# Designs tried in a protein design run: designed miniproteins, single chains, continued (2). Part 24

Each design is a single chain, and the fold is of that chain. pLDDT is the mean over its residues in the fold that is shown.

## One batch from the design tools (miniprotein)

Design m4812
Fold by ESMFold2-Fast:
Structure m4812 (fold): chain A 88 residues (1-88)
Amino acid sequence: HHMMHMMRKEELRKKARELTEQYKKETDPQKREQLIQESTDIALELAKDAKTPKEALEEARDAPAPAATAVALRKIGDMIDAELAEKK
C-alpha cells in the first residue's frame, strides 16, 4: 500500500533528524558511536531503493554526516560487486 510505504519512509526520516540533533548535542564518545550505528541502520533503510551513490546520499541526507557517508560507500561497494560478478 502506497500510503503505508510513505508513512514508514517519513517516520524513518523523522528518526534520522532526531538522531542528528542528538549527535550534535552529545559529548560522550560511546553514546556518539551508538547514535552513528542507529543512524546508519536507518539511513540504509532510507537508501534501500537507491540506484546510485548520489541517490543513496540524498536519501540519507537527514542522518548524521558519518552515517550518510557510510551508506554512500556501501552503495559504491554494492555496484562494484555487481560489475565484478558479471565479469567472472
Scores: mean pLDDT 77

Design m4813
Fold by ESMFold2-Fast:
Structure m4813 (fold): chain A 92 residues (1-92)
Amino acid sequence: NLEELLRELHEVGKKLRELTKNQAPQEEIQKVLEQLRKLREQIENSKVSPEEFTLALAKVLLDEELGENARRALARTLRELGEFDLAEAIEK
């Protein structure tokens, strides 16, 4: 169910962006990170391309203007997920 997984990724990605922008408590950010890890596992288990995961997440993150601090915080979060290339891309 690729479309469903990508839609869920889009919603979770937007929530992560909003929580980071609003400097939400670490507990709330952690919940979203757990959701992203679960989605990543489902994507891997469903034989969906890791490139599709990265592309969908990048689209969500780069679709809106983010302040410098919000971009840096989000990039740090992406590194925690092991998405180093994506983190570097959004930090520029």
Scores: mean pLDDT 67

Design m4814
Fold by ESMFold2-Fast:
Structure m4814 (fold): chain A 66 residues (1-66)
Amino acid sequence: SEYAKKARDYALKGDPIKAAQYVGEAARNGGGEEASRYALRGATHAMKGDPVGAAQYAEEAEKAAR
């Protein structure tokens, strides 16, 4: 989804707060507890300055939401 892509872009740009917001939006648009768990992990990795981990978990949240 567009939200997972935006989460990756913001994580790579060094904006962990916006990355976390878009990880949350990706989970919300597909719904479910599993998508929310991946979104939380993605946000945590973004905040720690791990853009690769943030991107991986944003993609897993999007897949779980489908």
Scores: mean pLDDT 68

Design m4815
Fold by ESMFold2-Fast:
Structure m4815 (fold): chain A 104 residues (1-104)
Amino acid sequence: MEEKEREELLKKAKEITEKEVKEIKENPKKYIEELEKALAEETNEVSREALKALIELLKDEEKAAKFVEKYNEFVIKAQLEGKSLSPEEQAKLIKEIAEKVLKE
């Protein structure tokens, strides 16, 4: 019943997180280049600050992995609660988590 749906969402989320961490570790420069390209086209100030923080995080492999794990945990929790985050809420969340990880 509901437990199976929850188990499938958690399994999918874990697989996505592990894949993202692996891709960052295997080719961090490519991921940074994609974020820099996104930053060049971004006009929203909150989204620009989030992208800048992510680019700085990706220069440190351990901090990048920690960010991905924390961000995905929040996204999964929101999905389990039936709440979808708007793009603006996602940008604010990314910025807050990234800045917190960078300070540590």
Scores: mean pLDDT 75

Design m4816
Fold by ESMFold2-Fast:
Structure m4816 (fold): chain A 71 residues (1-71)
Amino acid sequence: MKLSDGGAPAFVLADGTVFTSLEDFIEYLEKLLEESDSPTITITFADGRTITMTKEGAKAFIEELKKYLES
């Protein structure tokens, strides 16, 4: 989703990273899950909101996001 395609960006991080597709965001989450030694994953969005989830919660979240990629 482009910013010009109507509405606020869903996947903009505090470091300025913008995900233009759900697939890119899922890949980011999967890498973060695999590379993190922490029992939790924290994502900070550009508007200052944060999401903290367990590794199990992150896996469940990725599976839910994948449902939106199904035809």
Scores: mean pLDDT 70

Design m4817
Fold by ESMFold2-Fast:
Structure m4817 (fold): chain A 69 residues (1-69)
Amino acid sequence: GLDEVERAALRALMQLPDEERVPAGRAIGAALREATSAEEAKARSLERLDTLPLSPESRAIVRAGLDAA
């Protein structure tokens, strides 16, 4: 459910540098608040993350974390 997506996202975010973690966390938080399902939360999170200037490494970490949930 949404709780599993949130926990997976938080674990992934903890691996990011502070400068990327804050904007990524804000984007994922907004997606989770707007979503009505786990699938929607993942899709909205990935869509929002694609608009952010994240490193390829950080983007891969968060994508893998969300995919695992």
Scores: mean pLDDT 83

Design m4818
Fold by ESMFold2-Fast:
Structure m4818 (fold): chain A 60 residues (1-60)
Amino acid sequence: SEGDKLLEEYVKAKKEGDTKKANEYLKKLIQKIHELYSQGKTDLANELLQKLKEAEKKLS
């Protein structure tokens, strides 16, 4: 999905130390999560948010 692609790019940028790129993908990913909530796609939004939280735990 588009959200999964944004998450992959965010994780890649974080691992590469590209702070600017990481921030851009994180911003787009958060916007996508908000869009899914606004569309009533709550399960998909929660799944993507949970994947982001899990990825951040591994990156810290």
Scores: mean pLDDT 84

Design m4819
Fold by ESMFold2-Fast:
Structure m4819 (fold): chain A 72 residues (1-72)
Amino acid sequence: GAMTPAERFLERLRAMVRDDPEALRAQWEAGNAEVRATEGLTLPVLDLSPENQERILKAIDEALAVLRADDA
């Protein structure tokens, strides 16, 4: 089946939140620093507490289900 760039991004994000949240946090902080330096914008703080990791994973699963339903 064809996987859209959005689906691939969400699957990768899901894997990072589940398996390597510290790598995701580091990427978020690096991205925020770059966006602030180049655009003068500040991204919101990424809360990777265990409770919020579960919420993020649920949101990703819901988004993937919607994207896959539209592709079916």
Scores: mean pLDDT 74

Design m4820
Fold by ESMFold2-Fast:
Structure m4820 (fold): chain A 59 residues (1-59)
Amino acid sequence: SKKERLREKAREVLDATAGKSPVEQAKAFSELIDEALKEGYSLDEVHAILQEAVAERRA
């Protein structure tokens, strides 16, 4: 589904940036958010999905 694809991309960004600085991680997520908004996701949807992905990695 659309939400599953965004969760997948969020996890990929987390994995790709795992060894990078917080600034580089923030830039990657900012780009992901911008792309998702252009694809028709709401900001609330993007924020919720990114929080879920981050929580999974911290758990």
Scores: mean pLDDT 77

Design m4821
Fold by ESMFold2-Fast:
Structure m4821 (fold): chain A 65 residues (1-65)
Amino acid sequence: IVESIKAQLDRAEAALKEGNVEEADIWLALAMIGYAVLKISGETEEAEELKPRIDALQAAIDAAR
C-alpha cells in the first residue's frame, strides 16, 4: 500500500506541474485515503514518512485554486 500511495503522490505532482489542479487534487485525495489506512493499520512510521509530501502537495494545490 505504501508503494500505491507513493505512485498516487507522483501522479498528483505530475498533474500539478501540468497545471491540472483538479487531477492533482483527485490523486492527492486517493493518496490521503491510503495514508488514513496506514494510520489505522498501525503503520505509523510509514505514514509519518509520507506526511510531509502530502502536506506540501496539499499546500501547493490550495495555492493553485
Scores: mean pLDDT 79

Design m4822
Fold by ESMFold2-Fast:
Structure m4822 (fold): chain A 90 residues (1-90)
Amino acid sequence: KEEAEKLIKEAEELAEKYRDVNPTAAQGARLVKEAIEAALKGDFQTASNYLVAAGVLIAAADVEGADPETVEEVRRLYSKAGELVDKLEK
């Protein structure tokens, strides 16, 4: 639970940080937050759907030429969230 709350805050911070600079990466971070919140409610199908959508947006930001450090930060958040969702589902 505390790990999930920490990742939700990290996702909110990255979405806010990149809102105007990298909107695609910011939206990816928002979807990671939605995925964690869905998993905490026991809705693992919705959580999985949000993670897939977040992954697509992170890949799109990379292809569109977003700063590599921005992409790396959001990708790290995405990976941690995926591991947490898998752990909560088991």
Scores: mean pLDDT 81

Design m4823
Fold by ESMFold2-Fast:
Structure m4823 (fold): chain A 95 residues (1-95)
Amino acid sequence: SPLEIARRAVEELRALLDEFIKQHPEYRKEADLVEAQLTLAELHVLMDPSRAERVFEELIESLKKLAEKYPELKDFYDRMIEVLRRALEEIRRAA
């Protein structure tokens, strides 16, 4: 289901975020901003699973903007975007 796909993607992204911050504690504030976006995306999908595709597309665009603002974190944001793109493809197949 789109909700199960979204939950798995968010859990994987949170695990990546946790591991990144253990290696780079100086980026805690940037990580907190990403965590807030993940929480909002999860809530939107929980309230209306039919919006999962749009919510994930918007999250990808938000992370692209963060990569432009913090180019030193581009590789990290690119890894998160790849997880989201994979989940988005699964959501599209479930629709």
Scores: mean pLDDT 83

Design m4824
Fold by ESMFold2-Fast:
Structure m4824 (fold): chain A 75 residues (1-75)
Amino acid sequence: SIEEIKKLKTQAFAELDAAKSVEEAKEIMDRYQKEFKKLYEESPPKEHREAAILYTSTSVYGVGVMFDLELEAKR
């Protein structure tokens, strides 16, 4: 359901915000990406757009977190 997808996105963002290394962030992203993909594949057509947007936004957020962690490591 879209509610489960929204909850998953909230959990993913919280875990990514707590990540201390690029490796940790990558592991979090891989885990949540698999869960989002499963929910997308199980979703009815009417929910596909919302599911895809939530999937994509989580991936983009994760990339941003990894960039921030990489910059901090270089300081």
Scores: mean pLDDT 80

Design m4825
Fold by ESMFold2-Fast:
Structure m4825 (fold): chain A 90 residues (1-90)
Amino acid sequence: SAKKEFYENKDNIAPEADPDLVELIELLVSDEIDEEELSRKLRRVVAKIEEKAKEAGVPEEKLKEILEELFKKLAELGEMSVERIRELAK
């Protein structure tokens, strides 16, 4: 499962991920998901990705692709729908 894979590889992921992304993943793999906190963390992670993409001159369509792949991975980790992740990111 994605939850098990995350815990087995947590120490390898942490050095490359920002603290908000690590907290977001930990929240998604928890036994009880606080959707309000998840929404807050998700919006912060999305804002950081958008800022970095803008600074790097990433085209809008490529940014959309990056965010969609992120939402798919987060949905898999949290065992929820991609549509639910998108709603929480708004």
Scores: mean pLDDT 72

Design m4826
Fold by ESMFold2-Fast:
Structure m4826 (fold): chain A 63 residues (1-63)
Amino acid sequence: SARRDALLAQIEAYLLRHEPLSVLLDEERLRKNLRDLAASFGLTLSEEELTARARALQAQARA
């Protein structure tokens, strides 16, 4: 849904802005932080979606 996608984009922007590069480049830690932050907003992410989104965030952090 558009609302879910917008909220996830805000969560991802927050992580990119506030997490240190050491966390952003650690896929396991980034997946955990994304899962926990999304859950705090009532969002559930599958393992596949968490992996895909974490890898996209890592690509942005490396740019």
Scores: mean pLDDT 87

Design m4827
Fold by ESMFold2-Fast:
Structure m4827 (fold): chain A 99 residues (1-99)
Amino acid sequence: MKEIIEELREVAEEARRLAEESEDPREAELARELARVAEAAIEAIEKKDILGLVASIIAAIGVQIDAELLPESEDRRRILELAERLIELTLKGLEAIDS
């Protein structure tokens, strides 16, 4: 559990940096959304909130779909990679909750 939370914090930090670095406003918005979703996932894990974790997975998938509609760019690829990692980590968090 601790390792999953630490990795989710890393995803949130990377997403925040990407939001500040991105010159495309839409890519910046998606990166900010990933940071918010990662933070929500951390809170859900700490509270053992299964519905909150499921909502975080759905939100991360939504970011992936929106990113795929944007023109291909380096930042778009980074957003897609972060969203995929976020989904993987939230699924691991769900499995780690003995409830």
Scores: mean pLDDT 85

Design m4828
Fold by ESMFold2-Fast:
Structure m4828 (fold): chain A 85 residues (1-85)
Amino acid sequence: ALSRAEQAEAYRATLVRLARVIQTGKEQGKSIDELEASVRATVAEHAREHGLSPTLRQMLLATADDMVEEYKKTGLVVYVPRELE
């Protein structure tokens, strides 16, 4: 099991990666559907690599979907976190 600090760091690292995936997809002219697929794949890969719990994976999937919805609404990539809390 991951410590609280390790879980927080893995979560933060995944958020940074999701923001980069959306930014790269934007630069490549990807559709919203392609961005949704890309962010979901990124969450699945990072959850597997870091051994994240199913609950944390579900939270990250919800966050990924929210990031794409904000991009769809504003045209801006959100959740480029410098720090959590």
Scores: mean pLDDT 75

Design m4829
Fold by ESMFold2-Fast:
Structure m4829 (fold): chain A 66 residues (1-66)
Amino acid sequence: SDKEVIRAAVEAVLARIAEGRHDVEWYKKYLLSRLPSHMVPAVAEALADVRSLAELRERLRAIAEL
C-alpha cells in the first residue's frame, strides 16, 4: 500500500539523518528517490516549507502515520 511505501521510505531517511552526514535538501531528495514516481509531487509539496533538520524529523514522522 502507499502508506507502507511512505513508512519504509521515511524510516530509511530517519536512519540517514541519524548518521549526521548530509543537509536537509539531501535528505528530501533521498526520500523522493525512495518513492514511486506517482507519489513524488505530493510528498515534495508536503516538505517544501521544511527548513531545518528538527522540522524535517517531525514532518517525516507525521506523514509516516498516514
Scores: mean pLDDT 85

Design m4830
Fold by ESMFold2-Fast:
Structure m4830 (fold): chain A 65 residues (1-65)
Amino acid sequence: MEEKIKELEKELKKVETDGNLRIADAAFESRTLTREQTLARIREVQAEMDKKIKELENKIKEAKS
């Protein structure tokens, strides 16, 4: 059971790390994008990350209960 939870937690951390890197990359792209376009991209990445995090958190919650 704990191994399963640990795997899910590892996946969660990976999603957070990858998401943060993608946000940084989107911010760097502001050199070729307008501020509005850059913010839109950051929000898109954030929304995708939040969706994945919620799915993994639910899986962890189910495994813990």
Scores: mean pLDDT 77

Design m4831
Fold by ESMFold2-Fast:
Structure m4831 (fold): chain A 58 residues (1-58)
Amino acid sequence: EEEKKVEKEHKIRQLRFELSRAEYNLRLAKVSGNEELVAQYEAEIDRIRAELEKLEKE
């Protein structure tokens, strides 16, 4: 019960950090004009956001 709550909070925190890193990398990819990296980081951001939404619903 309490362990599950702590695990959830830890995962949310980690996903928020990953989201920030992905957003930073997306900006760098856009500045460099690398369309492949832009697509990869946009997909990563979408995945992280979906995982955050699932955890917040639990």
Scores: mean pLDDT 81

Design m4832
Fold by ESMFold2-Fast:
Structure m4832 (fold): chain A 82 residues (1-82)
Amino acid sequence: LGPDELVLTFPPSATLADLEAALRAAGIDVTIDGDLSRTVAESALSPNGLQAYVTGALIVDVEVEVEDGKVVRVTLTVRRVA
């Protein structure tokens, strides 16, 4: 019995390419739709949200920590889809 959910923490400089690599390393077959050089934080704060860029995994929760208008950390809760 594996965990249903994964918690991943990223620095503010982490990109969608870093997210794709982390999810694939965890055994999740994901596809990122769009520019892999975009930050996870920028994508999470977009009007469409982070899920709009990610197929093959459910983004259950997104916590963007901000100090003085600057992102300091992004924490994601991700659920495997199969």
Scores: mean pLDDT 79

Design m4833
Fold by ESMFold2-Fast:
Formats: structure tokens, sequence, C-alpha cells
Structure m4833 (fold): chain A 70 residues (1-70)
């Protein structure tokens, strides 16, 4: 399952755009997964134009941390 599919499963309409941006930014945050998770949530909210439900926010943070840990 792709990052795009996993983000879309969280209810994000801009999943493909978010996935592209997260892959680009992951290099900058390789040594700070927690900061990357915070920035990923903020970026997702910006792209969606709305606050994220708690479950969606947690999901985005988790996927961002996994992406940096690889």
Amino acid sequence: TTLEERLAALGLERAAELARELRRLAVQYKDDPQRFAQEAVRLAERLEGRPLPDRTEAGVAHLAQELVAE
C-alpha cells in the first residue's frame, strides 16, 4: 500500500499532494521525527483548508514518523 493510499484512507482529499510534499521534506527532518510529525500535520491542515479530526491528525503524524525512520 502506497503512502498516498494510506493518507487517503485517513479521509484526506489532498492525499497525493501531501504524500509528495512529505517525501520532499523527509530529508530535512531525518534527525527530528517528532518535529517532522508536527510539520506534517500543519501541512495537511493547510492543504485540506480545515482542522483535522484527532484520529486523522494522529495518523498523519504516525505516517510522517515512519517515513523519516526509513
Scores: mean pLDDT 84

Design m4834
Fold by ESMFold2-Fast:
Structure m4834 (fold): chain A 62 residues (1-62)
Amino acid sequence: GRKIVLRALKDISPDNESVLGMKKGEEVEAELVSVTEDGFLIVRMADGRLRMVGLSSVEIIK
């Protein structure tokens, strides 16, 4: 997948381990894997784990 940088537009509290938790303004590097029909990005983190994050909660800056 494509290497990207995600910036959080708001605080994101994970409901479970599959959801990416972020603080507003936090930036994380990830690999873009897919986008779901319900508006989630599926990303692979540096540790190799897959995480989901809502499209409305983040911006892709790289």
Scores: mean pLDDT 79

Design m4835
Fold by ESMFold2-Fast:
Structure m4835 (fold): chain A 86 residues (1-86)
Amino acid sequence: DPEELRRKREEEARKLAPEILAQLKARLTPEQQAQSIVELLGVRRGIRNGDVEGEVARVLALSPEEQAALAREEGWPQEMIDLIRA
């Protein structure tokens, strides 16, 4: 069920977002934070699609606006999407 898979992805992202954001902000520059979030987006998509390297490469090749739109489509929290646009 595509709706149930989307809901599970949104729930997972919501649970992890505060911990990930706290770690990234404490240790990384804004540019490194954006890069880490984009790579994580590609990895999660790649695990689901069975091609981690291809999805990471594809997501990294997108503009920041396209990366933010993709993260929104995946149900990522706004706080994480804001880091992509930083």
Scores: mean pLDDT 74

Design m4836
Fold by ESMFold2-Fast:
Structure m4836 (fold): chain A 66 residues (1-66)
Amino acid sequence: MFTINLKVDDPKKTAELLKKLAPDAEISVNEETGLVGVHFDTGEKREEVREKVVPILQKEIKVEVI
């Protein structure tokens, strides 16, 4: 399993945006810590989302990649 870990101010809003931008990814949310995990079956899908989707997300909301 390949994962991108994001620290965000609004985990629910982040998860909703990720469902629209990366619908094939599995998303985990921890509201207490502000962590959102984006999970992939391949490293290629993770890199595609990291390079193409994460920058779009960072324009809409405050996101830190961990």
Scores: mean pLDDT 81

Design m4837
Fold by ESMFold2-Fast:
Structure m4837 (fold): chain A 81 residues (1-81)
Amino acid sequence: AEALREELIARVHAELARLGLDTPENREAARRQVDGLIAAIAAGGERGIELTREAAEALRESNPEEAELLELLAEAAEAER
């Protein structure tokens, strides 16, 4: 569970670094955003997780990087149940 969360946070931090936005404030905001998204999906229960995975599948061909992030979010949310 925690490993998936840290993987998501690491990916967001890597993007912040690429954009030149890697500050302590932005790193903390990224952690809060990932935590909030995981909690929101988990609060949706089985349907929340299913819809997130369906969104990931729909984006797999056009936006594979976003699809992978959505799948990791769904896996992290499932681990919270």
Scores: mean pLDDT 80

Design m4838
Fold by ESMFold2-Fast:
Structure m4838 (fold): chain A 74 residues (1-74)
Amino acid sequence: SADIESLLEQARRHLREAQALFRAGGSALDLDVILGMTRIIRGVAKIMGASEAQLAEMDEIIDQIEALLAQRLS
């Protein structure tokens, strides 16, 4: 549905924002906030009936943001 595609595009936008913030020397707290928002989007998409493929893409986005946060905390 268009609503689920909108949530997926929002998750993709959050990944781009997290990557830009990481490159700019942004804080672990800022990355954690984006991660939290992206997890909420994934949860909403699941409740709305997102496909396995759409949820898998969101999970990959979450994994990439988690990796950036882990690297900032190292």
Scores: mean pLDDT 91

Design m4839
Fold by ESMFold2-Fast:
Structure m4839 (fold): chain A 92 residues (1-92)
Amino acid sequence: SRLEEEARRLIAEGEDLLAAVRLAEEGLAEMTPERVAARERHAPPLLALAREIVAAEGGTEEARRRALAEAAERVRRRGEELIEEGRRLLEE
């Protein structure tokens, strides 16, 4: 039962990260405060990292898009890893 609870948590965390990637990939279209809050809720550490990368590169829109794409790729890989780890625990 404890392994099943840990597996569920890992899968849920991975699914939240994949949801955050999907929101990021919907583009840099004008965001409402509610949509911005939703993005930050699902992937706050990686969104903060993307903002730091943009600041270091001079904060252009092109730099923002590139930083967001790099962060999205890292989030997607982490999300997939968490889901696979959770599935592995369920098989044991």
Scores: mean pLDDT 67

Design m4840
Fold by ESMFold2-Fast:
Structure m4840 (fold): chain A 116 residues (1-116)
Amino acid sequence: SAARAARLAARDAAAAISQRHAAWREDEEVQEKIKEIMEKEKLSEPAARVLYTIELAHAEPVLDTDERKALILGTMYEEGVSEEEAEKALEVAVEKGYISEEEARELLETWRAARA
């Protein structure tokens, strides 16, 4: 069905972004992009990796809001960001139009709750 095909495509897109995230340390082009983000936005490397994941998720039209949130939260946990790093990455993502202020607030609240 079309709905099943869409769900499989969204799952494959999320898996592809996650695989790219896992490979980022070995990918020179991704490393240069992360370094550019760190210098331009004054973010730490973990915060820059979270922001880049948000950028990639925003560019994927097959991901719904919940799938995007799950991918972003997963990256925040995997990178071990501090509260300051998480807040700063989300603020920059809102400024760039990748996520709304409401989405950023919900992500931060969910991330904080899971760490408690």
Scores: mean pLDDT 77

Design m4841
Fold by ESMFold2-Fast:
Structure m4841 (fold): chain A 100 residues (1-100)
Amino acid sequence: MEELRRRAEELRRRLDELRERAEELLREALESGDREAIRAAIEVEAQIAMAEMQLWELERMIDKNADPAEVERALEAIERQLREVERLLEEAERRIREAR
C-alpha cells in the first residue's frame, strides 16, 4: 500500500501538470479561431476531467484499505489514461503551433 500510495501521489502531480497545459492549449485554440483545434482542446479537457474522477476514486479506495490488487489495477488504468492524454495534448499543441 505504501508503494501504491506513492504512485497515486505521482499520478496526482502529473495530472496537475497536464491540466495546466490543457488550459493553455484551450486558450491558444480559442485565440486561433480554428474550430478543429478548439474541438481537440475541449476533448483533452474532458479526458483530464475523467482522469481526475478516476484518481479521486482511486485515492478513496486507498483510504478505505481496499484490496491492493484492485488498487494496482486501477492505478495501471489511470497511468495508461494519462499517457494517452499526454499524447493527445502534444499532438494538439503541435497542430496549433504549425497553424500560427
Scores: mean pLDDT 83

Design m4842
Fold by ESMFold2-Fast:
Structure m4842 (fold): chain A 81 residues (1-81)
Amino acid sequence: SKLREELRKKRDEIIERQFKHRKPVSRSEVEETLNRILKALGLDDEEAKKVREELKKNNWHPSVFTALALRKIGDQIDEEL
């Protein structure tokens, strides 16, 4: 799905910067990228706030992007059933 591909690309970009350059991406850059991803996913304000808080607590750990993709995929499956 397009959502899965977008999350994967952004997640991979963050991992690449952290792993290959041995530097975390700046907080502002991650926050801006996260906001764009959350808007693309169509999350409401409460869900968006929760995700931002979880990412901050996890030092921008990429697993949170995977959790967002899994949640949206789950919602789509439930609607189709």
Scores: mean pLDDT 61

Design m4843
Fold by ESMFold2-Fast:
Structure m4843 (fold): chain A 59 residues (1-59)
Amino acid sequence: GEAEREAAIRAAEDAAVRALARGDVPGAVSYAQTLVEAARDDPEAQARARRGLAQIQAV
């Protein structure tokens, strides 16, 4: 449901942030890609996730 989707998106965001904090850029990219996939049916959330992925890849 929507609650499960939001929980998955939040978990992926937190995992990506934690990966970056420990210097794991490839791990952060992987989690950000999971976030894009989880937001597949929400164009606004997917656009936000893609911007985050681009920022991580620019590091």
Scores: mean pLDDT 73

Design m4844
Fold by ESMFold2-Fast:
Structure m4844 (fold): chain A 58 residues (1-58)
Amino acid sequence: MKIDLVELAKELGLSVENVAAALMYLTSDMSAREMADYMKISVGTLRRNVRRLREHLE
């Protein structure tokens, strides 16, 4: 299955960048701080986005 980040962002009510950050964090071995800094978002925003993404995916 391929994931359309634009479609997923619409379903979650998030920006494409926030969805991409959460998805990359869930699928990679990056720390939350490293991912948040890389994507220029707060760790709190990343954690909230990861929680929302998990609720919708698994």
Scores: mean pLDDT 73

Design m4845
Fold by ESMFold2-Fast:
Structure m4845 (fold): chain A 58 residues (1-58)
Amino acid sequence: TNRSTLRQQANQQIQQIDNDTSKQIDDYISQGDFQRADDIGDDGSNRGIQIWNQVRQS
């Protein structure tokens, strides 16, 4: 079944999103922009949910 491969790809994509999101959050926090840091965090979480939903529908 291709589901195992899709899960592996999803994990890699989510890890990349988490790394990029964390870097952006740290940057905004260092600038004192806590609202934008929070917005970036929410966006990253939503992307992760969408990726997992694609795996579940496949």
Scores: mean pLDDT 78

Design m4846
Fold by ESMFold2-Fast:
Structure m4846 (fold): chain A 65 residues (1-65)
Amino acid sequence: SIEEKLKPFAENGEIPLSKLPEVLKALGMEELGGLLARLVALDTDGSGKVSVSDAAKVLERVINS
């Protein structure tokens, strides 16, 4: 699953925004336009990180579209 693929990049179930480009590259999704911006937008509170669950939902939606 996408969630399982995200776990190695996660710290306490959250992925730092600085690691998102590396995550997308590792998944082979770095060329999907706007996807990085969509993941960054999940950080609505400015914490500098996104939950694995929220990131996985966005990525699964893109793959299944």
Scores: mean pLDDT 77

Design m4847
Fold by ESMFold2-Fast:
Structure m4847 (fold): chain A 94 residues (1-94)
Amino acid sequence: SEFDVDVALGLLAIARGVARIEGNEEAAALADEILDLLRKARAAIDAGRLEEAEKLLEEAEKLLKELAKVDPLAARAAERALAALREYIEAKRE
């Protein structure tokens, strides 16, 4: 749902903040890039641009694999947001 997307994006933003507090600047930078891509995907879905949203999610998934190597907790938050956005795309198709 739309609410599940917003919650998941919020959790990723919190995980990014935690990475910065811990001094994990690489994880914070990767989480920032993923969060930006996922927010753009959210806006694309809301605008009915589902193909654009799917491409943005594919880009985020590549960065998520790198994030998982440096911050597994932030990666889990990003995985949750990516899954919620994919479900939101499918809901918009129906």
Scores: mean pLDDT 86

Design m4848
Fold by ESMFold2-Fast:
Formats: sequence, structure tokens, C-alpha cells
Structure m4848 (fold): chain A 65 residues (1-65)
Amino acid sequence: SRPTDEQIETGARIAGVSPEAARIVVDRALENNLRLTPEELEEAAEEAGISVEQAEKAAVGALAA
């Protein structure tokens, strides 16, 4: 199932990024069965326009919500 808008907003808030950026990272994580390699995480962060550290925090925060 797709994460709810509330879960995405929670991840965005934890990472200090926009909900749109958090959505991009979380969607990529779900496509890879929640198992992003360091390279895939870098690509997700670049696509979202955020740092790798922010991308990691956004994905973990949203998926734990």
C-alpha cells in the first residue's frame, strides 16, 4: 500500500524537507522493497533535491509512522 499523506508529512518533518521530497524518497524505497543501496539512496536524494542524510531520515521517519 502507498504511505498516507500523514506518514509522508511525518517523515518530511523529521528530516526537515518538503513533503514532495519525502514522497520521492519513500516511493523509491518501496520500489526497492525498503532496501536502498548507498547508490540508490544518493540517486533518490538527488532526484528529491535533498542531502543523502535527509533522504535517509525522511524514509525511516515516514515508514515508522
Scores: mean pLDDT 77

